# Designs tried in a protein design run: designed miniproteins, single chains. Part 29

Each design is a single chain, and the fold is of that chain. pLDDT is the mean over its residues in the fold that is shown.

## One batch from the design tools (miniprotein)

Design m1037
Fold by ESMFold2-Fast:
Structure m1037 (fold): chain A 85 residues (1-85)
Amino acid sequence: MDELLEEIAKLLRERGASEEEVEELIEILKKEKANEETLNALIHYLKTGDASVLSVLKKEAPEAHKKLLEIDTEIGIRLIVEGVK
């Protein structure tokens, strides 16, 4: 479990999430007690962009799913408005 959470944090940073956004999502996943299947679905989404697996996250960890969409939206806004280094 902890190794999966560390992989999620790493992938979020690689996608352009802030440290605060990463910490908040990991805290929510821990609070919702996201199981290994749910964490692997999130890892798959973060690696591939395949949103079809997000149905698992929405069902099993709905607050984490909501936070992920907020993070993805903020990353998208930053990429459009501020640009990427």
Scores: mean pLDDT 78

Design m1038
Fold by ESMFold2-Fast:
Structure m1038 (fold): chain A 58 residues (1-58)
Amino acid sequence: MEEKIKELEKDPSKAGELALALAELGKLEEARRVIEKYKGPSDDDAVRAYLLIEELEA
């Protein structure tokens, strides 16, 4: 899993998917940083990452 995350980190078009994967692993701080750098249209992965971070951060 961590190796796949590092591969996603090198591809900015995968930022939403990367943020969702990080949030699912409980790495909320890293997921938030990825989302803050995300420059593109909102997609399902980015939206789900936001919701998951808010839910797990409680």
Scores: mean pLDDT 68

Design m1039
Fold by ESMFold2-Fast:
Structure m1039 (fold): chain A 89 residues (1-89)
Amino acid sequence: SEEDLRKILRAIGLPEEEIERLLAKYREGASLREILREAFRLRSDIVSEGLVWTVLETAKSVSPEYYEIVKEVLLEVRPELKEIVEKLS
């Protein structure tokens, strides 16, 4: 849902203005994967183990399918985080 996506975008640490912009794209038909890809690109400078943990736990709380999508997109944008993601799974 839009509210579940909002929770993930906040967990990623995006400012509210960027969250609302991305949610507008989602309402207009952008895929979950497209929105997450853009969100992780916007935060490529400060992705830490703690941030990765928070994002993955938030996604897991939504659903197993959401968790897998978030994990896949994160590793597509930031493949160097693979060891951290595997450790936290």
Scores: mean pLDDT 82

Design m1040
Fold by ESMFold2-Fast:
Structure m1040 (fold): chain A 56 residues (1-56)
Amino acid sequence: SLEEALKKVPGVSEETAKKIVELMKQGKTAREIAEELGLPLDEVMDILTEVVRLLK
């Protein structure tokens, strides 16, 4: 699942993974997720790229 893949990304806590999944379900963009979580956009983009790799 997307949540399980996010939890396997280095440096992502279980709570952060759950918040990212919920925001993605709400149709939020990577930029909006970064703003909501107070993370740099580049960090969120790296997390999403790694999740796509893990889901293959």
Scores: mean pLDDT 77

Design m1041
Fold by ESMFold2-Fast:
Structure m1041 (fold): chain A 55 residues (1-55)
Amino acid sequence: DADISIEQLKKIIENLKKTLSPEEQKKLDEVLSLPDEELLKAYREFGEELLKSLA
């Protein structure tokens, strides 16, 4: 995915969150609470590896 909007990224994370334990969901909630710019920047720097490491 070459270009992803912040809304699409948040939806991907929310869907991933539903497959995780409550403890892991809390960590993802902290990531989702970041400003949109910070979250998008982290995704651009680390891609899907960021989502895997946060779970």
Scores: mean pLDDT 69

Design m1042
Fold by ESMFold2-Fast:
Order: sequence, then C-alpha cells, then structure tokens
Structure m1042 (fold): chain A 60 residues (1-60)
Amino acid sequence: SALLERARAAHAAGQLTPAELGALVLHEVHGLSYREVGERLGISEATARRLVRRARERLG
C-alpha cells in the first residue's frame, strides 16, 4: 500500500520512530483499534493514538 511504502521510507530516512511506524502499521494496515495497538505494543490506548497521529503528521 502507498501508506506503508511512505511510512517505511520515512522510517528509513530517520523521520519516523520504530514505535510510530509500528503503531501506524498495526492500526492502518492490520485494522487494530487504538486499544488493541496499545495492548500489542505494551503502551496505553492514549499513547497509541498519539503515535498514530504523529506518524500521520510526519508523513504529510
């Protein structure tokens, strides 16, 4: 997908953290809720929401 390609390119360029990439992929590609992303990554739902938002902002 175009989003996944852009996210991986941004991560390779140092513009996206591993946590931001991971949260974005779990939510956008795998369709997990923010709560499920939080459970998968060992973080709160609020932190998962913040990571996905920041990843989207960094990608433009």
Scores: mean pLDDT 84

Design m1043
Fold by ESMFold2-Fast:
Structure m1043 (fold): chain A 72 residues (1-72)
Amino acid sequence: MEEKLKEAIEKLKKAIELIKKEKKLTPEALELIAEADKLLQEVADELRGKEIPLSLEIKKLIKELAKIVEEI
């Protein structure tokens, strides 16, 4: 479970970095976001509505991603 969370975080960070570098929402960034979302959904399902570890870090990354996308 925590390994999936770490992978999702890494994919979100990589997507953010790509968007910042290219100054656009690339197909590669979209794929990374989709993969991260799938991993987060799998973790949420495994926890059956329990608290998600690292949820604050994940929320911060999602907020940063949303802000960057709006700036493009």
Scores: mean pLDDT 78

Design m1044
Fold by ESMFold2-Fast:
Structure m1044 (fold): chain A 66 residues (1-66)
Amino acid sequence: EIEKVEEEIKKLAKEMGTEFKHSLKDLETLKKVKEILKEEIENGMSEEEVSKRLRELYEEEKEKKK
């Protein structure tokens, strides 16, 4: 669910600090992260895997913005 992804994003933003939170304010990056996680959750990804995958996707999307 989208709400579950939003909560994981908020949790990671709190842990990783302002830089992560500001990156996710980019609507395009946030939208892509949600779509990828939605697809992977539908394929059976657990909450712990969602958290780990979200961190990986954040780094990947950050690189694509260069």
Scores: mean pLDDT 60

Design m1045
Fold by ESMFold2-Fast:
Structure m1045 (fold): chain A 101 residues (1-101)
Amino acid sequence: MKEEAEKLRKEGLKALASGNYEDAVKYFEQALKLLGKPDADVYILLGEAYYNMGKYEEAVEAFKKALEIDPNNERAKRLLATVYEKMGKEDEAKKIEQELA
């Protein structure tokens, strides 16, 4: 199960790197399903894919899921702040940036 999930995560990373964001989302969702448990790194990758698609609400949800698993994940916090800025939610972005300082 973990080896199959890792293969899907790698395929998702390839899709993300090539700009195929819809396929990246599918691979990462399949990886989470095979893992049978939350995974902060996979949720961060899902959020990045959604962000690149302009699906900012879905990106926020994915990064928040990552932070539920790993509350001190600096990468997830930085990416969440970036999405809030893109959405014009400057106060939410600043609050997260203060947690990083």
Scores: mean pLDDT 84

Design m1046
Fold by ESMFold2-Fast:
Structure m1046 (fold): chain A 86 residues (1-86)
Amino acid sequence: SEAEKLVKEAEEAFAKGDLEKARELLEEALKLDPENIAAWVGLGLVYYKLGDYEKAKEYLEKAAEIAEKQGNKELAEKLRKWAELA
């Protein structure tokens, strides 16, 4: 999907240290697919690298809520633990 392509481009931007581009691409992906767990996790990691730990926690918790709603309790627990460490 177009959202999946944007997430992949955001992952490449993040790996190169282009946090602003990664954020923009992830926000675009979420406009197309608001239930995309990878995009919410990506935003959490971007904000963690920017030093905005409150936003990092919020986005990781949002990813956990979506994972739980999709029946993936194991992923939801993992994401909540990551949010607590932020």
Scores: mean pLDDT 87

Design m1047
Fold by ESMFold2-Fast:
Structure m1047 (fold): chain A 55 residues (1-55)
Amino acid sequence: SLSAAEKAAQAAKLEAQIEEGIMRLKLAVAKVLKAPQEEIEELEKKVEEAEKRAA
């Protein structure tokens, strides 16, 4: 069985990975819908930050 600290660390990692996936999906949708370039660039930056948190 995992300790409480190990469970918390695993949950935090999974949350970060889920957030990365959500940001990637938002970026993909924005590109398909031809959102303004400024919005696409902001989402690309958010994906990069989410990738760093998930690593």
Scores: mean pLDDT 84

Design m1048
Fold by ESMFold2-Fast:
Structure m1048 (fold): chain A 81 residues (1-81)
Amino acid sequence: SVAERVRELLTGLAEKAREAGAEEAAELLERARELAVRGARLIEEGLATGDEALIARGLELLREAERLAREAGRILRETLA
């Protein structure tokens, strides 16, 4: 599922951030993972049931996850520079 792929990708990125010593970035990526997985599940449920409100809510969670992941990326670039 999309939710499982997103979970795996963000888990791997958080682990790599911790290995690089970027603890704050790892925490942001873990939070982004939780929101992205929930968002993906809501979208999958909304598509299966035809519930546009679930799709909209899932998209909002994905946007918040993207914001957190972008902040983590900024910290990683500054830490590794």
Scores: mean pLDDT 85

Design m1049
Fold by ESMFold2-Fast:
Structure m1049 (fold): chain A 55 residues (1-55)
Amino acid sequence: GPGASSEAGRAAAEALVAAGASREQANKYTAGANSIYGPTTAEEAIAAAFAVGGL
């Protein structure tokens, strides 16, 4: 549901920023990962966003 996607997306964006991405890059990669993979957990969202970002 929307709440699960929102929570996972937030975790992915924060992980990307912690890894050195800008907030804009983190949001872009997180959105791309959500569109391609549809992750439902924070762990899945983080892995997908890192894959999309090439990190």
Scores: mean pLDDT 77

Design m1050
Fold by ESMFold2-Fast:
Structure m1050 (fold): chain A 72 residues (1-72)
Amino acid sequence: LSEEEEKEVLEALALMAISIGDVKTALRVAKQLKEMGYEETARKIAEDALKVARQLGYPESLIKEIEELAKE
C-alpha cells in the first residue's frame, strides 16, 4: 500500500471501529495516522472515540489517553 492508500484504509477502519464501539482500535488507528503526519485526521477520530468511550463507560485511564490525542 502507498501512504495515501494506507491512510484511506486506516480512516475506514477507524470509522467502522467507532460505529461498533471498539474505542481501543479507533485509538490505535488514530495514533498511527498521527505518526504518518495526518494529525488533524487523527484528532477528529480521537474526538469521536472520546464521545463513544464516555457513553460506554470505558476506564478513566483510556479516556485520558484519548483526550491527549484529541488535543490540538
Scores: mean pLDDT 82

Design m1051
Fold by ESMFold2-Fast:
Structure m1051 (fold): chain A 81 residues (1-81)
Amino acid sequence: SLSKEQLEAETLVAFGDMLLAIGKRLLEQGKIDEAIETFELAKKVYEEALKLDPSNQLAKDGLKETEEMIEKARKLKEEKE
């Protein structure tokens, strides 16, 4: 059975995944600043999940992908001005 901390971490991962998906959709729509803000929120959510369960692989993977998306979006913003 999951501990309370593990269950809370899983809930935060699900929320982070939702924010990451929303950020990707915003980026596809050219809403770069809104996408960056949404990815930064996803990053914080995954970081909180890792504080509760440092071994959570889904949180680690989500955080890594979110950081890559932030870098991509920031570079795209500089290109488009």
Scores: mean pLDDT 89

Design m1052
Fold by ESMFold2-Fast:
Structure m1052 (fold): chain A 63 residues (1-63)
Amino acid sequence: DVDKEIENLVDQAIAAADAGDLETAREYLDKAVELSKKSDNIDVHLKIVAARLILVGAEIERE
């Protein structure tokens, strides 16, 4: 189930970002984006967009 794998990767990316591990968060998010190319489910695409915004916010906070 590709959608479930995408959701799991997004959740792991957010958890890594919350822990301050932005490199690991980016790796999980990149994997989720690659899998999303095989999914037409708008909900998983929206979750990826939300996770990207969270990561950008975390990176800005450090500057």
Scores: mean pLDDT 80

Design m1053
Fold by ESMFold2-Fast:
Structure m1053 (fold): chain A 52 residues (1-52)
Amino acid sequence: MSKEELEKKFGELLDKLDLSGEEKLKLSEEFLQALNDKDYEKALKLIEELEK
């Protein structure tokens, strides 16, 4: 899965979830860290946790 696909899925999940702005910011920071570290497995796990 490409970086762009991961970013798109993550953004769509954040928009659909009834989360506070602070919670969205924290999740976005964790996701961006995973992408910057090229740890796509961690990025996928964050998406899976949001889908639960």
Scores: mean pLDDT 78

Design m1054
Fold by ESMFold2-Fast:
Structure m1054 (fold): chain A 69 residues (1-69)
Amino acid sequence: SLQEKADRLEEIADKVDRGELTPEQAKEELVRLGVLTPEQAEALIRSLKDAGVPLAEGLRTIATHLRNQ
């Protein structure tokens, strides 16, 4: 569900903030848990870097968007 994907995104964001996951490891985790496809994860990470948005912040923003759908 969108709620479950949002929960996963927030969990991964928290681990990134705590230094438990690098951006590369967070990408792998998102794909492994079925939250995003490899292509979606790559595009997201690139988009956030281009915009200067911290990864954890970007993931939380997406989680909020999914909860509001």
Scores: mean pLDDT 84

Design m1055
Fold by ESMFold2-Fast:
Structure m1055 (fold): chain A 87 residues (1-87)
Amino acid sequence: NENLKKALELAKEGRDEAESQGTPEGKEIARLFKGVENAIEIALKDPSLIPGAVKAAEEARDRAGQLNPEYAEKVSEIEKLLKEAEK
């Protein structure tokens, strides 16, 4: 649960940072982080859905990397925490 909570915090931070850029690219990246945030919130209520949150993070990492590699690295940190939460 602590790893899921940390992943959720990082997803919220990433979304806020991307939104703060005020660019179309930042808005798109913020939407990707919001999708990951939603998947983590669902997994917090039902841990059997953690694999779904991992998949959401993997997809978000790929798309964010195409827009801005810096955000792909931030999503990778979230992905690691989600994979640790599966234990």
Scores: mean pLDDT 84

Design m1056
Fold by ESMFold2-Fast:
Structure m1056 (fold): chain A 56 residues (1-56)
Amino acid sequence: DKAELEALRQQKLAEMVDTGELYDMIEELQEEAEKEGLSSEEFDKRLREKLEEKIA
């Protein structure tokens, strides 16, 4: 069910925020972005991809 999958994604994101895992992931991507010269759009895309990997 799509609604159940979205609820699970939201739950997982909330847990990652509470544990600081999301913050750590953002910080790592920030360092990569500065090193590689990524744009804000490319940064957002990579963050989204990493979040989807964690959910799957």
Scores: mean pLDDT 75

Design m1057
Fold by ESMFold2-Fast:
Structure m1057 (fold): chain A 90 residues (1-90)
Amino acid sequence: GVDEALAALEAGDYERAKKIAEEVIKTSTDPVEKAAAYTILSRAYQKLGDEEKAKEYEKMARELIDKSTEKLQAGRPPAGAGGGAAGPLS
């Protein structure tokens, strides 16, 4: 679970943290757990020197975290805009 991925990340086992986080993303249906797993992937890639991948997963985590905190499931905002969307929305 997320706890194991975090423990692996803290222990310096970045490859293990990646694999556990990937499994959490695949098995979990909770956006909060998925966001945590993406955050772990981002940190693991950052520590492994893959900053491009780290940024990708960080964006995914932030999107899920923002949606989770608002718990707003109705009316998805428009997607596919240039420049990328980020930050708190109303």
Scores: mean pLDDT 74

Design m1058
Fold by ESMFold2-Fast:
Structure m1058 (fold): chain A 83 residues (1-83)
Amino acid sequence: AMEDLEKGREFLKKGDEAYKAGNYDEAIQYYEQAFLYFTRAGDLEGALEALRKLLEVAKQKDPNSPEVKAMEKILETLEAELA
């Protein structure tokens, strides 16, 4: 829905603001919400952008976490669908 797309963009912006402020946990939460809303909206490009930003922040905290590995696999799948 259009509302899901708007929410995705809203949370993406909030994630960027939190990341810039050094609030990594907050940034991760917002990017995760952005990813979910873009996915619901069917916006694969928006979902990829949110996931890439989420992964960037998560890797900065712990690059070897199982969550980071899972996100990398999801990103690979979404990128393959857009290629």
Scores: mean pLDDT 81

Design m1059
Fold by ESMFold2-Fast:
Structure m1059 (fold): chain A 94 residues (1-94)
Amino acid sequence: MKKEVEVYISQGNKRTLVAKVKPGEEKTATVELEAGVYSIEVRVNGEIKASYIVDLPAGTYTVTVKYNEEKGEVEVTLQSADRTITLKVKVDLE
């Protein structure tokens, strides 16, 4: 059975939940970040499936999380005025 996937933005000991997606779902959230190094964490069943270190300038980011059911893959897109970052994570644990 396919599981719900959680996407977090983390800095130090702080984790901010951006979205929870089920297979075939797409969710968008807006986050305001200070300049710094962040971890984008993708979790399945409470365990980190993938973690990406990103160095981000201060700004407002639109975060889109899409669960591609056919590929068993979650796509996380961070979009600001000056950049777009796209991360793809295999999450299909049946």
Scores: mean pLDDT 78

Design m1061
Fold by ESMFold2-Fast:
Parts: structure tokens; sequence; C-alpha cells
Structure m1061 (fold): chain A 74 residues (1-74)
């Protein structure tokens, strides 16, 4: 799915602006965890944890969306 759609999912799920920006910078801009950590003044381990949380939430939302509407039964 496009990053724009992923950002909307994360916003709806109550993720912070920082968490959404980290996800975008890693996925859309291709920045490394070290580059993102430097950009936002946080640790690399924090970037990894926030990215993994966001990715898991997006993956779960995508799976549920596929299950609910893949067959176009609506």
Amino acid sequence: LPVFFDELILRELGFSKLEIRIYRDVVYKGLSYEEVAKKYGISVSTVQKLYERAKKAVDEARKKAIEAKTDLNL
C-alpha cells in the first residue's frame, strides 16, 4: 500500500506525529535508523522500536482490510 495510506492508518490508530514521521522517513525516504535517530535527536534503538510498532500496526490493518473487502462482497 502507498505510504500516504499507511500514514492515515497510523493517525487513525492514535500514533504520534513523531512515530508517523519516523515510519515515513524509513519507508518513503529510505533513511537508515541512524540517520532518523540523528534527525530527531533520539536513540537508534528508539527509532527501531517506534518503526517496528508502526509497521506491525500497518501490517495488521492491511491484513484486516484484505480480509474484509478483498472479495468485493459489498
Scores: mean pLDDT 75

Design m1062
Fold by ESMFold2-Fast:
Structure m1062 (fold): chain A 68 residues (1-68)
Amino acid sequence: SKLEELRKIIEELLKIAPEARPLLEELYQAFENKDYERAKKILEELYEKYKDNEEVIKLLQELQRLLA
């Protein structure tokens, strides 16, 4: 399921950026509620916050694929 894929990507993100937990929890709730507008806004915030972290950017791209 999309939620299982999302959870796995969030777990990988938390290994690199554990401080992102509150935003990642909000992102998970947005996907669970099918609030894709909120999910996109949270993803944009994460992209800006981690713009210099290539590993985080790659995982955020995988999350964005789940919105397609």
Scores: mean pLDDT 85

Design m1063
Fold by ESMFold2-Fast:
Structure m1063 (fold): chain A 81 residues (1-81)
Amino acid sequence: MVDEGFYEGIEKYLKIPLELAEKAKEDKEKAEEYVQKALEKLKEFKELVERVMPESEEKEKILEEIEKIEEKIKKEYEELK
């Protein structure tokens, strides 16, 4: 059965790294620390998805969204520095 709660969980997991990326914009001296923490949280979530989800289109789409967020954070970090 498709679990709607799983997709809601994804949004919550993505909220933490996005909040850390926001904090990086507010504090330039700690920007590197916040960006690194955000990327670490995304890696943890990516590993969780790869481990618990069966091979499916849903899994591929979620992994693609994680990669997009990673790229966005890295790009914004390069602009910040």
Scores: mean pLDDT 74

Design m1064
Fold by ESMFold2-Fast:
Structure m1064 (fold): chain A 56 residues (1-56)
Amino acid sequence: SAREAAIEAAARAAAEARVAGDDEKLDQYMLTLIARYDVPAEEAEAMIERYVAELR
């Protein structure tokens, strides 16, 4: 679905920001996942960590 695609895109963008050390972008994408898409914080962090592992 469009919502699931947007959540995955935001999680990937957050992972890229984390790898780059861009804390401001990481915070913005975390807020997008949690506040806009209602993803639980623990689940959002798990998704980001999964993508970080794929980028390293």
Scores: mean pLDDT 84

Design m1065
Fold by ESMFold2-Fast:
Structure m1065 (fold): chain A 61 residues (1-61)
Amino acid sequence: MSTVEIAQILEKLKELKPDLTPEEFQRIANKLSEAKSKEEVIKILMEMVGLSEEEAKKIIE
C-alpha cells in the first residue's frame, strides 16, 4: 500500500475516531503498510479500531 493511501485512510479515521491516540495511529499505520490487499486493510481496521466491515470499506474508498 502506498504512503499516500495510508495517509488518506488515517485522515478519514481521525475524523471518524478522534479519540485515537498518536500511539494507536502509529500502530495502525505500521499494520496498513504491511497489508498486501484491500481485504487485509479492512481486517486491520476492523480488528484494531473496532470498525464494522461496512465502515472499513467506506474509509478505503
Scores: mean pLDDT 78

Design m1066
Fold by ESMFold2-Fast:
Structure m1066 (fold): chain A 95 residues (1-95)
Amino acid sequence: SEALRELERAVGLLVEVARELRASGTPEALAHVEEALGHVVAAKEALEAGDLEEARRHLEEAIRHLEEALALAPDALRAGIEEARRHVEEALRAV
C-alpha cells in the first residue's frame, strides 16, 4: 500500500526527531511529536485492518500535532518535522 509506505517513512523521521528533541530540551515540541507518532502508528494498524475511517481520523490528528510541534520546535529540527508531515499528508491522500 502506498499509504503504508508513506507512514513507514513518517515513523522513521518522527522517531529521529523525537530523539533529537529529547536531547535539545524542548518538552512541549517533544510531546506533540510523540502524540503524532502514536496517531501514525494507530493509522497504520487501522489501514491494515481495513478501517479507512479510523485511519483518516488518526492521520488528521497526527497532522494537527505536527503543526503544533512545528510552532514549538527549534529551527534545526523543523525540516525533519515538515518532511514527516508531508509523508503523513501523502498517506492521507492515498487513503
Scores: mean pLDDT 91

Design m1067
Fold by ESMFold2-Fast:
Structure m1067 (fold): chain A 64 residues (1-64)
Amino acid sequence: DAVEELTRVTFVDEELARRLVAAGFRSVRELAEARAEAIVRALGDAVTLEEARRMIENARLLLE
């Protein structure tokens, strides 16, 4: 389940994970490879650009 996978990333709860999947980010790898601006566009007012950068960093750490 893509939602369950994404909730492993620190700062990503189930609601944010569902929104990320709806926007096309279906894995930790896809999130780790995303641009922060794309995450902000997908999640809107739910996250700041700095929070999006932190999510990407946390996703990268999970892949190591």
Scores: mean pLDDT 83

Design m1068
Fold by ESMFold2-Fast:
Structure m1068 (fold): chain A 79 residues (1-79)
Amino acid sequence: MKEAYEKALKRLDQARKAYENMAKILNHPEIAEAAKKVVDEGKKRLEELYKQGATPEEIDEAYKETLRKIQEAVAEILA
């Protein structure tokens, strides 16, 4: 459980950095801001699940949902 939670947090930090780099390349600072907001919200969700004794599978699903929300937000900015 704790390992799945810590791994999810690390992966979300990596995703945020990737979108920050994309924002610099495309000169769209809104991409970095959107990614940060979604990651911060996802981290809060992961912490709540961890405190509730969620399964590793539930933690992984919440992580994947957070990634999808980042992709959707960035797609809207670029549309």
Scores: mean pLDDT 85

Design m1069
Fold by ESMFold2-Fast:
Structure m1069 (fold): chain A 90 residues (1-90)
Amino acid sequence: SELVEEAKKLLEKAEELLKEAVRALAAGRYEEALKLAEEAIELAKKALELLEEAEKKGEEVDPELKRKAEELEGLAGIVRDLASTLLEKK
């Protein structure tokens, strides 16, 4: 399943970007943290879309991958909102 393999690569990249966003937040680099978190959200959303497309095509998709995509999107959203709030107060 090319769709599932592509989704896995996007999830790996989203996780890396989320870790970078958290590090930027901790360092007070709120603008960088915001940009990284937004990119992580977009990649997690795209991964979820690919997993849903694979399911619609009759492919067996591990429910843990969909859960991971939703979790990464949610966590990156929290980081985005925190960075945005802190940036506005600077």
Scores: mean pLDDT 88

Design m1070
Fold by ESMFold2-Fast:
Structure m1070 (fold): chain A 111 residues (1-111)
Amino acid sequence: MKLSEEEAEKIKEIAQEIAEETKKEKTKEKRLEVFLEKLVEYSEEEGSDYEKALNVLKKFRDTMPSDEVFQDALAKILGVEKEDVKPIVEAVKANSAEKLKEALEELRKKV
């Protein structure tokens, strides 16, 4: 999706707020929980929590210069390795809430 400069700036601000709230959590498990909660809260779409989270993550990806930078940003926010968030990046690229749910459940087992 091609974002306007104003929309891109707004999404970057939301991403920064979610990142800051997530980083306040002391454990990787709680960081993942807060990250998901905040993605759902910032979604303007109706649907499941995973559909809401997917919508916000797609917008974040659209503000990034590459999928590699998006993967790096997610890994830093969650305090995990790049490989651990790769399934999340692939789910966002596939536009699949089901794959996003699976990716998040797998990540939860590692944290």
Scores: mean pLDDT 81

Design m1071
Fold by ESMFold2-Fast:
Structure m1071 (fold): chain A 65 residues (1-65)
Amino acid sequence: MSREELDREVREALAIMGIAILKKIAENETDPEKQARYQKAIDEAERLLAEGRVDEAIETIKKAF
């Protein structure tokens, strides 16, 4: 496994973890506007991750915080 491959796997894991954290935050958010914002970020990050666009998924997650 190359260092580049390992770095990609780590970034994918970070994106997956970030999405899971955002889902947990959204579930516990009582402000419907903030909840909708988190849900939009989750949906976009999941779409980007499914397309293999891992770095863009991470950026989407970062912008949601």
Scores: mean pLDDT 81

Design m1072
Fold by ESMFold2-Fast:
Structure m1072 (fold): chain A 84 residues (1-84)
Amino acid sequence: MEEAEERIRKLIDEARKLIEQAKNSTDPEEQVKLAKKAIELATEAYRLAVEQGNVDLAREAIDVGVEATKLQIEASKKLQEKKK
């Protein structure tokens, strides 16, 4: 149980780091790439948290995934504006 919980926390932490890297980037293409990776990590963390019955980690993974999704949408909008 503890080992699985640690793995889920590491996935969430890595997703958060990617979100922060994307926020600090001035390149919308890099922001989209980092946000997509963060969504993938948050999705895997959510699946593992559900399998372990850990509701708190599942909610945290959802929150991180939502933040990454919003960042992807904002970055994609900026990318469209640059291509005009």
Scores: mean pLDDT 84

Design m1073
Fold by ESMFold2-Fast:
Structure m1073 (fold): chain A 72 residues (1-72)
Amino acid sequence: HMLTPEERRALLRIGEAVAEALASMPPDATPQEVRDRLRETIDRIAEELLKQGYPKDVVERARERVRAALEG
């Protein structure tokens, strides 16, 4: 399915934050710590997008897509 431009921008913002979180993780981080940090990062960016005026439904769909990718 095609993404709306707003949903693409939300996904890019979440993706950038995930990449930064991974780059900042210590080398001795466990896989569980990495997963926890990524989920916390996704939730924080979703909150930031809502504060910046992104529609709630767009943010929720973007968050769900990223979470589905992490689970699958």
Scores: mean pLDDT 79

Design m1074
Fold by ESMFold2-Fast:
Order: structure tokens, then C-alpha cells, then sequence
Structure m1074 (fold): chain A 60 residues (1-60)
């Protein structure tokens, strides 16, 4: 359902933020990439997540 996808998206973002704050950039990149795939119906959120992912890749 749509709600299940929204919950999965929220959890992917939360996991990515936790990994980023822990300095685990590889894990953070993996979760942000998952979040981008889940945010296919939200172009504004997708663009924000893609920007965040690009910034994380530069820190690696």
C-alpha cells in the first residue's frame, strides 16, 4: 500500500541520518539511495535526497 511505502521511505531516511551522524558514510549513502527509489512519486523530495546523497559521496 501507499502507507507502507511512506513508512519504508521515512525509515530509510532516519537510518541514513543516523549513519551519517555516526560517520558511517557508506551505510548512509546506501540508505539515501534506497530513499530516492522509494520517493519516486515526490519529485521535490527526490531532488533534496539526491543533493544530500551527492554531498555524502563528496565526504567519502
Amino acid sequence: SRLDRDVELALAIIRGVIAEKAGDYDTAIEWYRKAIELAKDDPVLRKQLETDLKNLEEKK
Scores: mean pLDDT 83

